# Designed miniproteins, single chains, continued (5): the designs that were tried, part 30

Each design is a single chain, and the fold is of that chain. pLDDT is the mean over its residues in the fold that is shown.

## One batch from the design tools (miniprotein)

Design m17020
Fold by ESMFold2-Fast:
Structure m17020 (fold): chain A 99 residues (1-99)
Amino acid sequence: SSMYRQRGDRYRQLGDRAFDRGDLRSATGYYTMAASYYVRSGNLQDAADVLIDMADRLRDRDPTGARGFYLLASRIYDQLGRFDDSQRLRDRANSLPLV
């Protein structure tokens, strides 16, 4: 759905601005909303790609948030039958430091 994609893009922009300000709590909240809307858009490959991009941006500053997004992307890859890609994302999530 284009409506869900547009809402996802809006929350991603809010998350990016919060992240750039160092407001990790707001950034994680906005990225979580963006992820929810991207999954609802039904564009599963693009949803996975955006979740990985958000996780990569959070990896060093919020490893707990990054782990959550990598695991969500891995579930999307399972739905796509891309099990090797899904396992690599789980391995990446599990390699992040525990807070």
Scores: mean pLDDT 85

Design m17021
Fold by ESMFold2-Fast:
Structure m17021 (fold): chain A 65 residues (1-65)
Amino acid sequence: MKVTVLLTLSGPVSEEMRAILEKYGLVEGEAVTLPYEKFVEAMKQMAPLAKKHHTVIMVQTLAVE
């Protein structure tokens, strides 16, 4: 299945986090549609970096297909 998400980041954003967003086609502040499993994979990679750098990841789910 696919999800459409709006991702916003608050606090310090590392180069590594930006690289992960680019790898998965996620753009801060824009609605992006991707496979659910790819979104989960991206969040799994982002979570430890967000904890390390004190970054708040906010996700709004706009649609599920």
Scores: mean pLDDT 84

Design m17022
Fold by ESMFold2-Fast:
Structure m17022 (fold): chain A 87 residues (1-87)
Amino acid sequence: SAAGRARTAALLAEIDTLATKVELTVWFLEQGLLSREDALRQIERYRERMEELAAELRANPEATPEQLARVDALLARVDELLARVRA
């Protein structure tokens, strides 16, 4: 449906926005503008929300292979950044 397609696009856009917020959080940490503890708390919060949105997108039968691949890539990138901050 048109509504289903609009929903998958909206979900992906929100996931992209959250992934950008993770990159910005890491940048603030690298600039010394944010503590490691605060950075971890923010990234974990964004990661949890991304996973919720990704689950909804994956459950939508109108989700395209390109949208699913993009979500997987964004989650993998966030997991890589989270692991680096935790190290």
Scores: mean pLDDT 91

Design m17023
Fold by ESMFold2-Fast:
Structure m17023 (fold): chain A 96 residues (1-96)
Amino acid sequence: MTPEEIFERLRESAKEYRDEILARMTPEEQEIFEALVNDFENLEILLRAIAEARRLQDAGASDEEVAERFLELLERGGANPVIIEALRKAVEEWRA
């Protein structure tokens, strides 16, 4: 596969999960998530985080557990600190 083909497949996979995840998010969380999907450097990290979060949800984990694991994976993967901070604030407000 060409690099362009690989990128397109990664982007499509992220979009497939995006629609499913967005249906469960607040409007504020949706805006942050769309920013993540559009960030080329974060796409691989985002896909791994989404796959793990979905696995936890399918196993019956709480939304709080899923959110914490999602943030942990993005942070460990080196996602932009500004995006991580924004997501962390959204999760804290959501938990309150």
Scores: mean pLDDT 61

Design m17024
Fold by ESMFold2-Fast:
Structure m17024 (fold): chain A 80 residues (1-80)
Amino acid sequence: AAITASGEGELIGADDTTATVHLPKEGAVATVTLPAGKGAVGHINLKGEAVVGGTSSTLTVTAGPGSKEAVVRIMLGPAA
């Protein structure tokens, strides 16, 4: 299954080990849907600050306060 993003964020890159999401403004929220058997094992803020939370099948990604925009790379591993 493909990785998808919805809401206020855009999926700008994905493979079987990572998903990269762009959040265009402070407080923007995206929902990221992961393939079966995948969950988030960590993330790296490439630009600005973002918070990643949620279940192994669906993640909520939120741009932090003071971040005019954010780009976050989510690392994927086995689902919990």
Scores: mean pLDDT 79

Design m17025
Fold by ESMFold2-Fast:
Structure m17025 (fold): chain A 71 residues (1-71)
Amino acid sequence: MMSPEEAARAARNAAEAAKASGAAAGTTGDWMLIQEGAGTPHLREALRIGLAGGDAAEVARLLEKAAEELE
């Protein structure tokens, strides 16, 4: 299980990647580990949208909110 600091860092990195590439998916394994450990609503919603191939900007916004909750 990820620590809150590790989870926040992973969420911020994923948000930056989504903004830079316009792609929401790629780190789903890390997102699953964070979800199991942190259980934040924003992270759960980001994972749902990302796995569905949804809007990368919305995923980035939710991941930034999840990182704020974990820090």
Scores: mean pLDDT 66

Design m17026
Fold by ESMFold2-Fast:
Structure m17026 (fold): chain A 59 residues (1-59)
Amino acid sequence: GRSTRAGAGAAAGGGSKEGAEKVGRLVEQGHKPSTEEVEKLSGSGKRGGEIAARAAGGE
């Protein structure tokens, strides 16, 4: 497709930034947070949790 608008990073980073940072800290400490843990830490809904998990190096 020609419409390759990649604006997700610009907007998504602002919403779940806090949650993603917390997950990043755990990863740096050697703790690999699972999707369920990310969801609990996020607490802002499943969408925030999955975005944070992906940002932390998930799939």
Scores: mean pLDDT 56

Design m17027
Fold by ESMFold2-Fast:
Structure m17027 (fold): chain A 76 residues (1-76)
Amino acid sequence: DRQSQLSVISAGASSLGDRASRQTGDQTLRRISDRLRDYIRRGQVNPDVTRQGLTQVTRLGDEQARQLLQQLNQTI
């Protein structure tokens, strides 16, 4: 169950990172994605927090994305 949840979240974070890399211009989105992927793989982030972060990023503008990145950094 927990492993399945982490797998789904990790796949979502990877997809988000790939999109950010291909678009090349959104550095904030890429950093959020890279952080989420790293935290998931290291088991350092609660799955619920990661899921909420991914959901928010899909509907955020640049300023809001920066705020989300700051929040993710605080969970280290």
Scores: mean pLDDT 53

Design m17028
Fold by ESMFold2-Fast:
Structure m17028 (fold): chain A 91 residues (1-91)
Amino acid sequence: LQELIDALKKFIEEMKKKIEELRSKVPEWQAELDAARAEYDRLLATLSPEQAAFYRKEVDEQVDKLAKINPKVAADFLREAIAELRRRQAA
């Protein structure tokens, strides 16, 4: 019985460690997303109001959906959108 209790305690501690590792990364990922949003806002300010409104409608909705799942994935998506918009402006 004691051996089973000890095994269960080890499992619980292992799970707690994994949860804390994930939680510790969330503020960093949120900061990355916030930085990407600020860069995107600056980029949109260089566009016409009509172009800015179009990109906000398409991109913001997707970023918000992804951020609810994982802020890191949302930040990566937004950085790709920024890079694509910059490429289109350079062409």
Scores: mean pLDDT 79

Design m17029
Fold by ESMFold2-Fast:
Structure m17029 (fold): chain A 70 residues (1-70)
Amino acid sequence: KADELLAKNTAKALEEASKSTPEQQKAANQQVKDFVNTAKTGSEEDKLYAAGGVGWLADQLQAEVAKQQA
């Protein structure tokens, strides 16, 4: 379900953000909040897009963190 997917992806994005620089963490938190707010106030399509968008963000953050830790 979109709500469950959004929660899982949000948790992963925040976890990866916490391992990155403070500026990246702030930017990631802002994007996550934007997606979550869109899901709460938007249409059914917006909720699904928010979940997917947060998932994409989590993947991007994971890649950046991996590069920084190398």
Scores: mean pLDDT 77

Design m17030
Fold by ESMFold2-Fast:
Structure m17030 (fold): chain A 65 residues (1-65)
Amino acid sequence: KRLADMSPEEAAQLLFDMYSSFPRKSESLLQAFLDYFRREMEEAGWSEEKIEATLAAFEELLAQS
């Protein structure tokens, strides 16, 4: 359950699953969600490379869906 224990792919999958389960989706919600998650990753001590890889994987999942 700890974000720090996840790989970029695992974290991206978690994000995609959570976002997909939201009853209401909007651009504002998506941006707030990504901003919040980015802060959480930084606070957890993740490297910039790992954060960027996670966000890239999340974007790829969105593009494929």
Scores: mean pLDDT 78

Design m17031
Fold by ESMFold2-Fast:
Structure m17031 (fold): chain A 77 residues (1-77)
Amino acid sequence: SLIDRLVEALQNNDEEKLLEVFNEIQKQLSTLSSGEEVQAEIDRIRDAIDSVELSKESRQKAIDLLSNLRRLLGRFR
């Protein structure tokens, strides 16, 4: 899944793969018809990230990515 690829990229500190997967996630979320569906997918991504051990650097990247995904909701702060 895209979430599994995102987690793997964060664990490996692979910035190129992280950007590729993030762009694909953004594209997938943009096709969803409701804010509730977008929020549910963001929550799944957060839970997956929280389930793994990350370096401080990768954890900060994950926080920044989740913040960017929340901006895509356009209706939530």
Scores: mean pLDDT 77

Design m17032
Fold by ESMFold2-Fast:
Structure m17032 (fold): chain A 82 residues (1-82)
Amino acid sequence: MSDILSGIADIYIALAKLSLERGDFDGAVEDVKKALEIAKQSGNPEDFERAIKDAEELAEQARSMGYPDAAEKIRKAVEEAK
């Protein structure tokens, strides 16, 4: 079950990246929140840390694209998931 949850979390991170690339910043933030919730539910610390790292990388991507508000919202989602 944990492996399935980890896979679903990875899918939501991929969806968040797609949303960000399409300019759907609210969708990207919601997908990040969902990925972090599912990764935490997996009970595997390595999967949760990977999801955090992927979300932080996405926040940096958003900032580099000139969307600091989206980056801050993603960063906030990471802090709230801890």
Scores: mean pLDDT 82

Design m17033
Fold by ESMFold2-Fast:
Order: structure tokens, then C-alpha cells, then sequence
Structure m17033 (fold): chain A 65 residues (1-65)
């Protein structure tokens, strides 16, 4: 699982995901923030984007504050 591997490797403070994906990622050892892609920018204020991947055609952003 690419998302789980990136969480383990990058140690992000949080990940931003579409709400439809939040339940699939709830068991990850990271804060999972369910927001629409159009709202990602608001949650990235003061944060560094470490990686971006797609799951089921939806973006998942890995970030550190």
C-alpha cells in the first residue's frame, strides 16, 4: 500500500484526503483530515507538502507543519 509506505517513510504530521477515502485510511498512524480537494489549500497554510499520490482517482497530500 503506497499510502502506508509513505506514512512510514516520510513521517508526515497529517494527510489531506477526500472524505470518501477517509474510512479506508483511518487505521494509519497519522492524522487523516477529510476535506475536498478545493479546500486543501486552507489546510496547507504554514505546511510543507512532502508528497502527493492518487488513490481511487483522488489526491492524497502528505504534509508537515
Amino acid sequence: DEVRELVARLKPDFILVEPSLAAKLADLPVAVIPVREEDFERFLEGAEVLAEVEVDGKKVLFARR
Scores: mean pLDDT 79

Design m17034
Fold by ESMFold2-Fast:
Structure m17034 (fold): chain A 63 residues (1-63)
Amino acid sequence: QQKIADFLRQQLKEKGQAVTPSLKDAGEQFGVSEMTIIQAAEQVAKEEGASLSVIDGRLVVTP
């Protein structure tokens, strides 16, 4: 959970937008369920005052 949240925060800070790999690939890469990835992205979006959307099976966090 914390590793994926840190990944999203870093991308948002460096690129102004955070995008995950596909939920399936991200689940395998971070060793967590797709639901855990969604929950981490929702938490980051809430904490950073950003919006969360799903595009082509990927989670996108935009300020």
Scores: mean pLDDT 76

Design m17035
Fold by ESMFold2-Fast:
Structure m17035 (fold): chain A 96 residues (1-96)
Amino acid sequence: MEELVEELEFLARTLESLADKYGIPELKKAAQLVREAAEAVRNGDYETSARLLRKSAEELQKAAEKVKGIDPVLAEMLKRIAEQVRELAERVEAMA
């Protein structure tokens, strides 16, 4: 459990850094959802955590689409992060 919470907190910090660097509101929302997911894990609420992570992945996908025409490399990176977040949601859901 501690390792999962640490992983989620690291992910949230990474997304906040990207949001600040690129000025993308969807990344800030994705980071907030990941932080809420970490708190849900601490409370043993894995179903809520998985749902929040899936919402975070949706916000990351929106961010990727928004920058696709401007920075294709950033868009591809954000899509990969969204897939990693979805995989993390599946892993968390399996704990429920």
Scores: mean pLDDT 86

Design m17036
Fold by ESMFold2-Fast:
Structure m17036 (fold): chain A 120 residues (1-120)
Amino acid sequence: SFEELLEELLARLDELIDRLVAGEISPFQFILEAVELTEEAVEKAKSEEELLALFKAVADLLVDRAERYALSPEQLRFVRATLDIIAAIVSERIKDPAIAAQLKAAKDEAHARLDALLAA
């Protein structure tokens, strides 16, 4: 189901964030693995509404974990870059202008939250 797909994706991304925070993987490896995991989930999504929901959930997880773990400025910039890449992957599969607008709004909100952490 989409719910199971989303739960699995978020759990695996959460583990990657833990490994990034622990210094077990480089920011470059984090980007590569996070993008690969998201591409796998995007391929399994059945509608543009599911793609939007997937992006929103991923963005919320990344921002919430960035806030919780007090990520360094360098780590925050890589999380922001990861969100940009994921947004681009998802946007390529969205044809509905209303859904595309919602994806842009979700991306802009996540960017604003990460940029606020960088400014603190």
Scores: mean pLDDT 87

Design m17037
Fold by ESMFold2-Fast:
Structure m17037 (fold): chain A 59 residues (1-59)
Amino acid sequence: GPELQELLDRLRQAVETLERELAKAIASGADPATVASLRAQLEEYRRMIERAEKELAAL
């Protein structure tokens, strides 16, 4: 429904933001732990997107 589409749009925007933050962290020489944390968050959001997309496709 519209709510699931809105969630998907927000998750996709969050992924883009996290990808930019990750790129900046790497470029600035941030701690490996910070980089790993950003990668873990990005992976989690991508999994949420995949689940939501699969749910929409099943309708």
Scores: mean pLDDT 84

Design m17038
Fold by ESMFold2-Fast:
Structure m17038 (fold): chain A 67 residues (1-67)
Amino acid sequence: MAAEEAAARAVRERVEAFLRTAKEQGVPVSEEDVRTLVRRLGEQAGLSRKQTEALERYAVERLRELR
């Protein structure tokens, strides 16, 4: 349980760093690009499908806020 929570936090921080860097560099990022990234990071971290889906929603909303 604690390990999965730590993994989810690490994925979230990595997504935040990616979105911030893309905005600073002026790189256009689509919602599909963000969803694909979150799915790959979630698989690598061993996250459940529910946690990955929650992070996808978080990342897409975050992308919209930064736009």
Scores: mean pLDDT 79

Design m17039
Fold by ESMFold2-Fast:
Structure m17039 (fold): chain A 79 residues (1-79)
Amino acid sequence: SAAAQLAALEKRRQEALEKARKESEEEMEKLNKKIKELEKQYEELKDTDPEKAKKLFEEMMELGVEELELAVTTFLEQK
């Protein structure tokens, strides 16, 4: 019946949306943890090894942009 087909499609849609949300949330959490670890290393090295600290800062900025992009995408998907 048409009702059974619609119910099956709705279930698949909900499963796909839930998976996409969970993957987005997990990726943001992973990026945030990496940024925090790099920040700790940067704070330790900024006075003792400025060149290495600069590279860490550049990596943090790159990951920060990725986190911002994921946050914007996630926000738009929730509208």
Scores: mean pLDDT 73

Design m17040
Fold by ESMFold2-Fast:
Structure m17040 (fold): chain A 84 residues (1-84)
Amino acid sequence: MVFEVEAEDPQGNRYRLRATEEQLREAVEAVRPLAEELGRTVPVPLAAALAFGALLERLRELGGEVEVSEEVERRIAEAERALE
């Protein structure tokens, strides 16, 4: 089964994901340890942005389709820079 999700985060950022159940499960499982570690070591907004960025990248690697707004891409990039 293929899932197609069009969603908007609390800040109004839009994203669209298209992936199989297997791709979603594998991406979530791959990112969960990172999200848990980030949640303990960095502020929640940074942890959320980094975990979401990793999830999107993993979905692409697994063959899922990922379409996100420029604002989402910018937020992820800013979170990555904030940790360097």
Scores: mean pLDDT 71

Design m17041
Fold by ESMFold2-Fast:
Structure m17041 (fold): chain A 65 residues (1-65)
Amino acid sequence: SRRDKLLALAEEIVKQTGLSLELALKLIQASLGIPPDGVVDDRTLAAADEAGARNPDSAVARALG
C-alpha cells in the first residue's frame, strides 16, 4: 500500500539520520507542506500524491511508485 511505501521511506530516513520514526514522518510531512503530526493518515497520503504529481523525481514520488 502507499502507506507502507511511505513508512519504508521514513524507516530509510531513520537508518540514515538516527532520528525516531515519528520525527522522520514529521520531516516527510513538512517536505509535503502539511502540518507535521507524525501520523500517516489520508491527508498525508493525498499530500504525497499531489507532491508526486508536481515533482515525479522527488524521493516521495519514487517511494510511492
Scores: mean pLDDT 77

Design m17042
Fold by ESMFold2-Fast:
Structure m17042 (fold): chain A 90 residues (1-90)
Amino acid sequence: MELPSEEELLERVEAHARDLARQKGLTDEQIDEVVAKVRELVREMLQAETDEEFDKIYEKALKEMPEEFKDIVESVARAVRAYKELRRAA
């Protein structure tokens, strides 16, 4: 079975983040900024080797992003965790 690639994960997470941000009425410039932060967050979360390190990255992201973007951060964390579990199970 072919596992999703890191690039595929990034593309799906970016698309979902853009959709959520657009639904919140953000401008294209604000959406691009959110997507850039999401890309960096995915990269940091993928490099976390322990659940404790992952949770610290997640908590920091929640504190650094505005309240209205916390659902985006949660969605990113859920997607990255699922991806890591699939890779570990293979």
Scores: mean pLDDT 79

Design m17043
Fold by ESMFold2-Fast:
Structure m17043 (fold): chain A 84 residues (1-84)
Amino acid sequence: MTIDDDFSQQLAQQLVDQGILVPDSAQQVADLFKQNPQILDWSSDDQAQAIGDHFGYTGDPSVFVYGSQQIQQVAIQLSQQMGT
C-alpha cells in the first residue's frame, strides 16, 4: 500500500469528519502511516502499540485497540478508493 501526501491529507480529514480523532491527532496518525505504511498490515494490537508509542503513551496500549481498528478501517476504505 502506497501512502503519499494526498492519501495522508485525506486520511486525516476523514478521521476528523467521522469524529474518530481531533485534527492534531488525526494529522499525527496520518503522518505515522505515511512514514510507516507497513503498520496497516499489522495486527490491531501491534497497531495500537505503534500509535501509543507515537503519541508517547506509556500506559497499557490496549486502550488504543478500538481506536486503531476504526483508524485501520478508514485507511483501508480510503486506499481502496484512491488505489493501492
Scores: mean pLDDT 67

Design m17044
Fold by ESMFold2-Fast:
Structure m17044 (fold): chain A 78 residues (1-78)
Amino acid sequence: MNEEVARILEKAAERIEEINPAVASQLRTLADLARNGASPEAVIKAVEELAREAESTGDLKTAEILREMAREIRKLVK
């Protein structure tokens, strides 16, 4: 579970790095936290907050990718 969540976060970070490197860096930090036992619920909330922040700054593509990632993580923990 933790490794699968971390892998989703890292893959999203790779896709976002060219668009929003600050968010990509935060996703890598969340991947490390997931590997170290952070709850998937806490990770999802952090990702959704990053998506809202990206949307508020007009970065709709990053927000969409982050929301897609949150949905995939939710499927893994249900």
Scores: mean pLDDT 83

Design m17045
Fold by ESMFold2-Fast:
Structure m17045 (fold): chain A 87 residues (1-87)
Amino acid sequence: DSFMRELERWRRENDEKSFRGQVRIKISSDFNKMVVAGKSDDDLDAYKERVLAALRKLGVPKEIEDYVDTVLTLSKQAVARRRKIAK
C-alpha cells in the first residue's frame, strides 16, 4: 500500500535517525487523525498490525522494527490516557 511504499522510500533517502523520526511523526499524525475520526481501539490495533506487517515485509533491521513497535504501543497508551482524562 502507499504507507509501505513511503517506508521503503524513507529508508532509501534518509539515515537511520531521520527515518525513525519520519516514522514516528507519521504514526503520531495517523493516530491523531484516527482519534478525531472516532476510530475504536480495534481500529488502532489494526493500524499497528498493518505497520508492523509492512516493516517485516520490507525486511527492516530488528532494531528499527522494535523501535516502531515501541512507538506504536506508546502512541496507543497515550490515546487511552487522554480518553480517560477527557471522560
Scores: mean pLDDT 73

Design m17046
Fold by ESMFold2-Fast:
Structure m17046 (fold): chain A 107 residues (1-107)
Amino acid sequence: GAQAALDALRQALDYLRRAIKLLKEGRYEEALEAIRRARAVIEAALASLPPDHPFRPLLEKALKVLEQALKEVERLLAEGRVEEAIRVLEEAEGLVGILLGIARIVA
């Protein structure tokens, strides 16, 4: 229900914040794992919701943000572009934060 979706968005946001900290510490594999865990939490929440649930579009948007961030961060880290990778995650954190804010108002 609504609470499971809110909890998933909050957990995804916590994982993104952890990933940003890990990138700043040079802990790149752990940062990528944190982004993968954020994605897994949203995927699990989506799988638990009925197809007509009003929060599905918010979780689907969060999933797309996380999928794009993971791909871009993996590419940028492979190129040694750590500052750009951090900016990608900060943008993803902002977007997921907005989605969580919308979900909290509508819930």
Scores: mean pLDDT 89

Design m17047
Fold by ESMFold2-Fast:
Order: sequence, then C-alpha cells, then structure tokens
Structure m17047 (fold): chain A 58 residues (1-58)
Amino acid sequence: MEFHLETLKQLFDLLGEPELGEKAIEIAKKYFESTDQEERDKLLEEYAKIVKEAFDKA
C-alpha cells in the first residue's frame, strides 16, 4: 500500500502539482478505509477530478 501511495506522490510532484498529489493520497487512504459504497463513489469522483486537473496542466 505505502509503495503505491509513494509512487502516486512522485507522479504528481513530476507534474508540478504536489498539493494535488497530497489531496489524491488523502482520498486514496479514505477510499481504502471506507466500507460504504456511496462514500467510495464520492471519493472516487473527487479523486478523478484531481487527477484530471493535474493532467490538464501537463
């Protein structure tokens, strides 16, 4: 788990968006901790928006 989160952080750092990377990691942690499908769906949607924003700037 930690290895994948570290890789994700490095990717966002490479894109020049470290703050978005931190937000993505926090959402990923909440997603893995959640057992509620509605909460997971909301977290996934929020995560997708952050990823899209970072790539749109690259």
Scores: mean pLDDT 75

Design m17048
Fold by ESMFold2-Fast:
Structure m17048 (fold): chain A 73 residues (1-73)
Amino acid sequence: MAERAREAARKVKGPIYVHASALSDLSPEEQTEIMIAVAEGAKEAGVEVTISGGSDPEAQAAAARVEAALAAL
């Protein structure tokens, strides 16, 4: 999963937008691995990553966890 996410991020031409609700169905470990892979792919492509949690509390919590992982890169 993570490698596929990195490859997809690398191929994107423009800002990458991720909605946290798409990540809430994944385990915390999978969420972290996927977002690190996306951030690495985006860094290689020279594009920005934006994560949105919307108004849903669970999605906001997922977005915060992912943002923390991205900030550690």
Scores: mean pLDDT 65

Design m17049
Fold by ESMFold2-Fast:
Structure m17049 (fold): chain A 105 residues (1-105)
Amino acid sequence: DEDEKLVEEALAEHPERVEEIRKMMEKAGMTVREAIYLVRALKAGDEEAKKKYENLSEEQKKFVEYVENILRNGYKATQEGDEEAIEKATRDLAAMIEVEKEIEK
């Protein structure tokens, strides 16, 4: 419930962010979920995931790096209480959640 409210508020203020992420996903031919899965596997030191990442297209690598940066910076910002970074992370995470929600099923 609270997460849904935060997503709606962030999207109302920054709808262009959702469109930007959607376009990146389309160009990469990869979903937000697929990118998150790969980022998690890479962080865990999965050698197979590392090989898959190295064989990705330039557009796919950019999208994976983009998703990794949002997750890493967002988590760090919320732990440190940096208000400006939290606002930015909330917008980016809300946009990612909205894109994922639209394409999940």
Scores: mean pLDDT 69

Design m17050
Fold by ESMFold2-Fast:
Parts: sequence; structure tokens; C-alpha cells
Structure m17050 (fold): chain A 59 residues (1-59)
Amino acid sequence: SLADLAAGVAAELKDKYPELAERIAQARTPVELAKAIFEASDEAYQAAVDALNRHSAAL
């Protein structure tokens, strides 16, 4: 589910990017998830995309 995907991505990011992890964990729609990732800094954006790809592949 989207909630499980968001929770998994947030768990990977929480130690290095806690504010981004919190925004991702609160996302209830695909648009909200995409917006949180898109508004991240370049380094955080890359980390979030990599985490999203890992968790999406596990689905």
C-alpha cells in the first residue's frame, strides 16, 4: 500500500533527513509523497528516490 511504501522510505531517511522522513510518513496521497520528495534538497532528493526504488521493487 502507499502507507507501507511511505513508512518504509521514511524509516530509511529518518536518521539523516528527519524532517523529510516526517513529511513522507505523513503523505496520504501519491501527489503528497511526490511533492515532499520534489521539494527536498539535491542530496536528500537522491536519497529519497533511491529508498523509493528499493521499497517499490520489494512490492
Scores: mean pLDDT 78

Design m17051
Fold by ESMFold2-Fast:
Structure m17051 (fold): chain A 97 residues (1-97)
Amino acid sequence: NLQRALQEAQEAGERAVEDLRRAAEFAGRVDPAAAETLLGLAEGVQQAMREGDLSTAAYHLRAAASLTGRLGPRGAEFEARFLEAADVFVRASLLLK
């Protein structure tokens, strides 16, 4: 169901952008450069979603997951969330052909 997949992608994207901002706040305490990159990735996800480019949004989320996974146990929690959101976007993008 394309409409459901797109709705799930929109909701997952909104949550992922919030999580990216929270991850940037967390990362800023240990790695300010990583925090700046995470904020850039949040803007990238928002822009890709506005353009309907779900594959680019998924790419940005996987980049964020790789970055946060290096930040210890709390970073691993963000990594799991970003990978789940990226999978939602990939599944939705496959339905768009």
Scores: mean pLDDT 83

Design m17052
Fold by ESMFold2-Fast:
Structure m17052 (fold): chain A 74 residues (1-74)
Amino acid sequence: MSGEEKLKELVEEAKKELERLYFEEKASEQQLLNFLAGKETELIKLAREEKVPEEVLTELLNELWQYLAELVKK
């Protein structure tokens, strides 16, 4: 439970940073993709350390990638 909440917090922080990069810094799609790839690595490491179920990690990673996909469509 505590590990899952830490992953969810990191996901929410990543979403806020994606919005800042996209709207405030006018980051390119490639820069956003690179940022998210780095966050994916951090999430995988944290999930391993906190022993979060792979299913939870997969759903959170899908949520982040879907968030980016929706952000760049507009």
Scores: mean pLDDT 82

Design m17053
Fold by ESMFold2-Fast:
Structure m17053 (fold): chain A 65 residues (1-65)
Amino acid sequence: SEELKAKAKTMEIAAKNSKELADLFQEQAEKTKGERGRELAAWAKDSERQAKIAQEQADKLKAEL
């Protein structure tokens, strides 16, 4: 199904973008002290979680192709 293919690709792109965002927040957290650093670390962790969810959805859709 072309729709499933497109959906899987969209989820893969979302996973890559969220992973890249997580890496950027983590890098900034390591350079930042205090409460701001802790906030950035929390955002990095949340973005990493979003990346995993999107990748799992992509993998599930690809298994149906």
Scores: mean pLDDT 87

Design m17054
Fold by ESMFold2-Fast:
Structure m17054 (fold): chain A 75 residues (1-75)
Amino acid sequence: SVLEELEKLEKEFLEKYLEKAEEIAKNKTISVSAEFQAKAAELKAEMDAHEDDEEKRLELAERLRELLKEQIDEL
């Protein structure tokens, strides 16, 4: 399901982010765009607002899934 894919992508993003956290100590930077963070937060808030609308929640989850995939690729 889209929600299961979203959970998997969030886990992959977190694991990749944390893996690179050690590189900060080596004068490396991890860039996570403010735009990404804002869009992800907005989509999650809309999903919460549509808790009773399963179809709408899945549509929003799919958009968040695509956004996470893009960010993982950029990370």
Scores: mean pLDDT 71

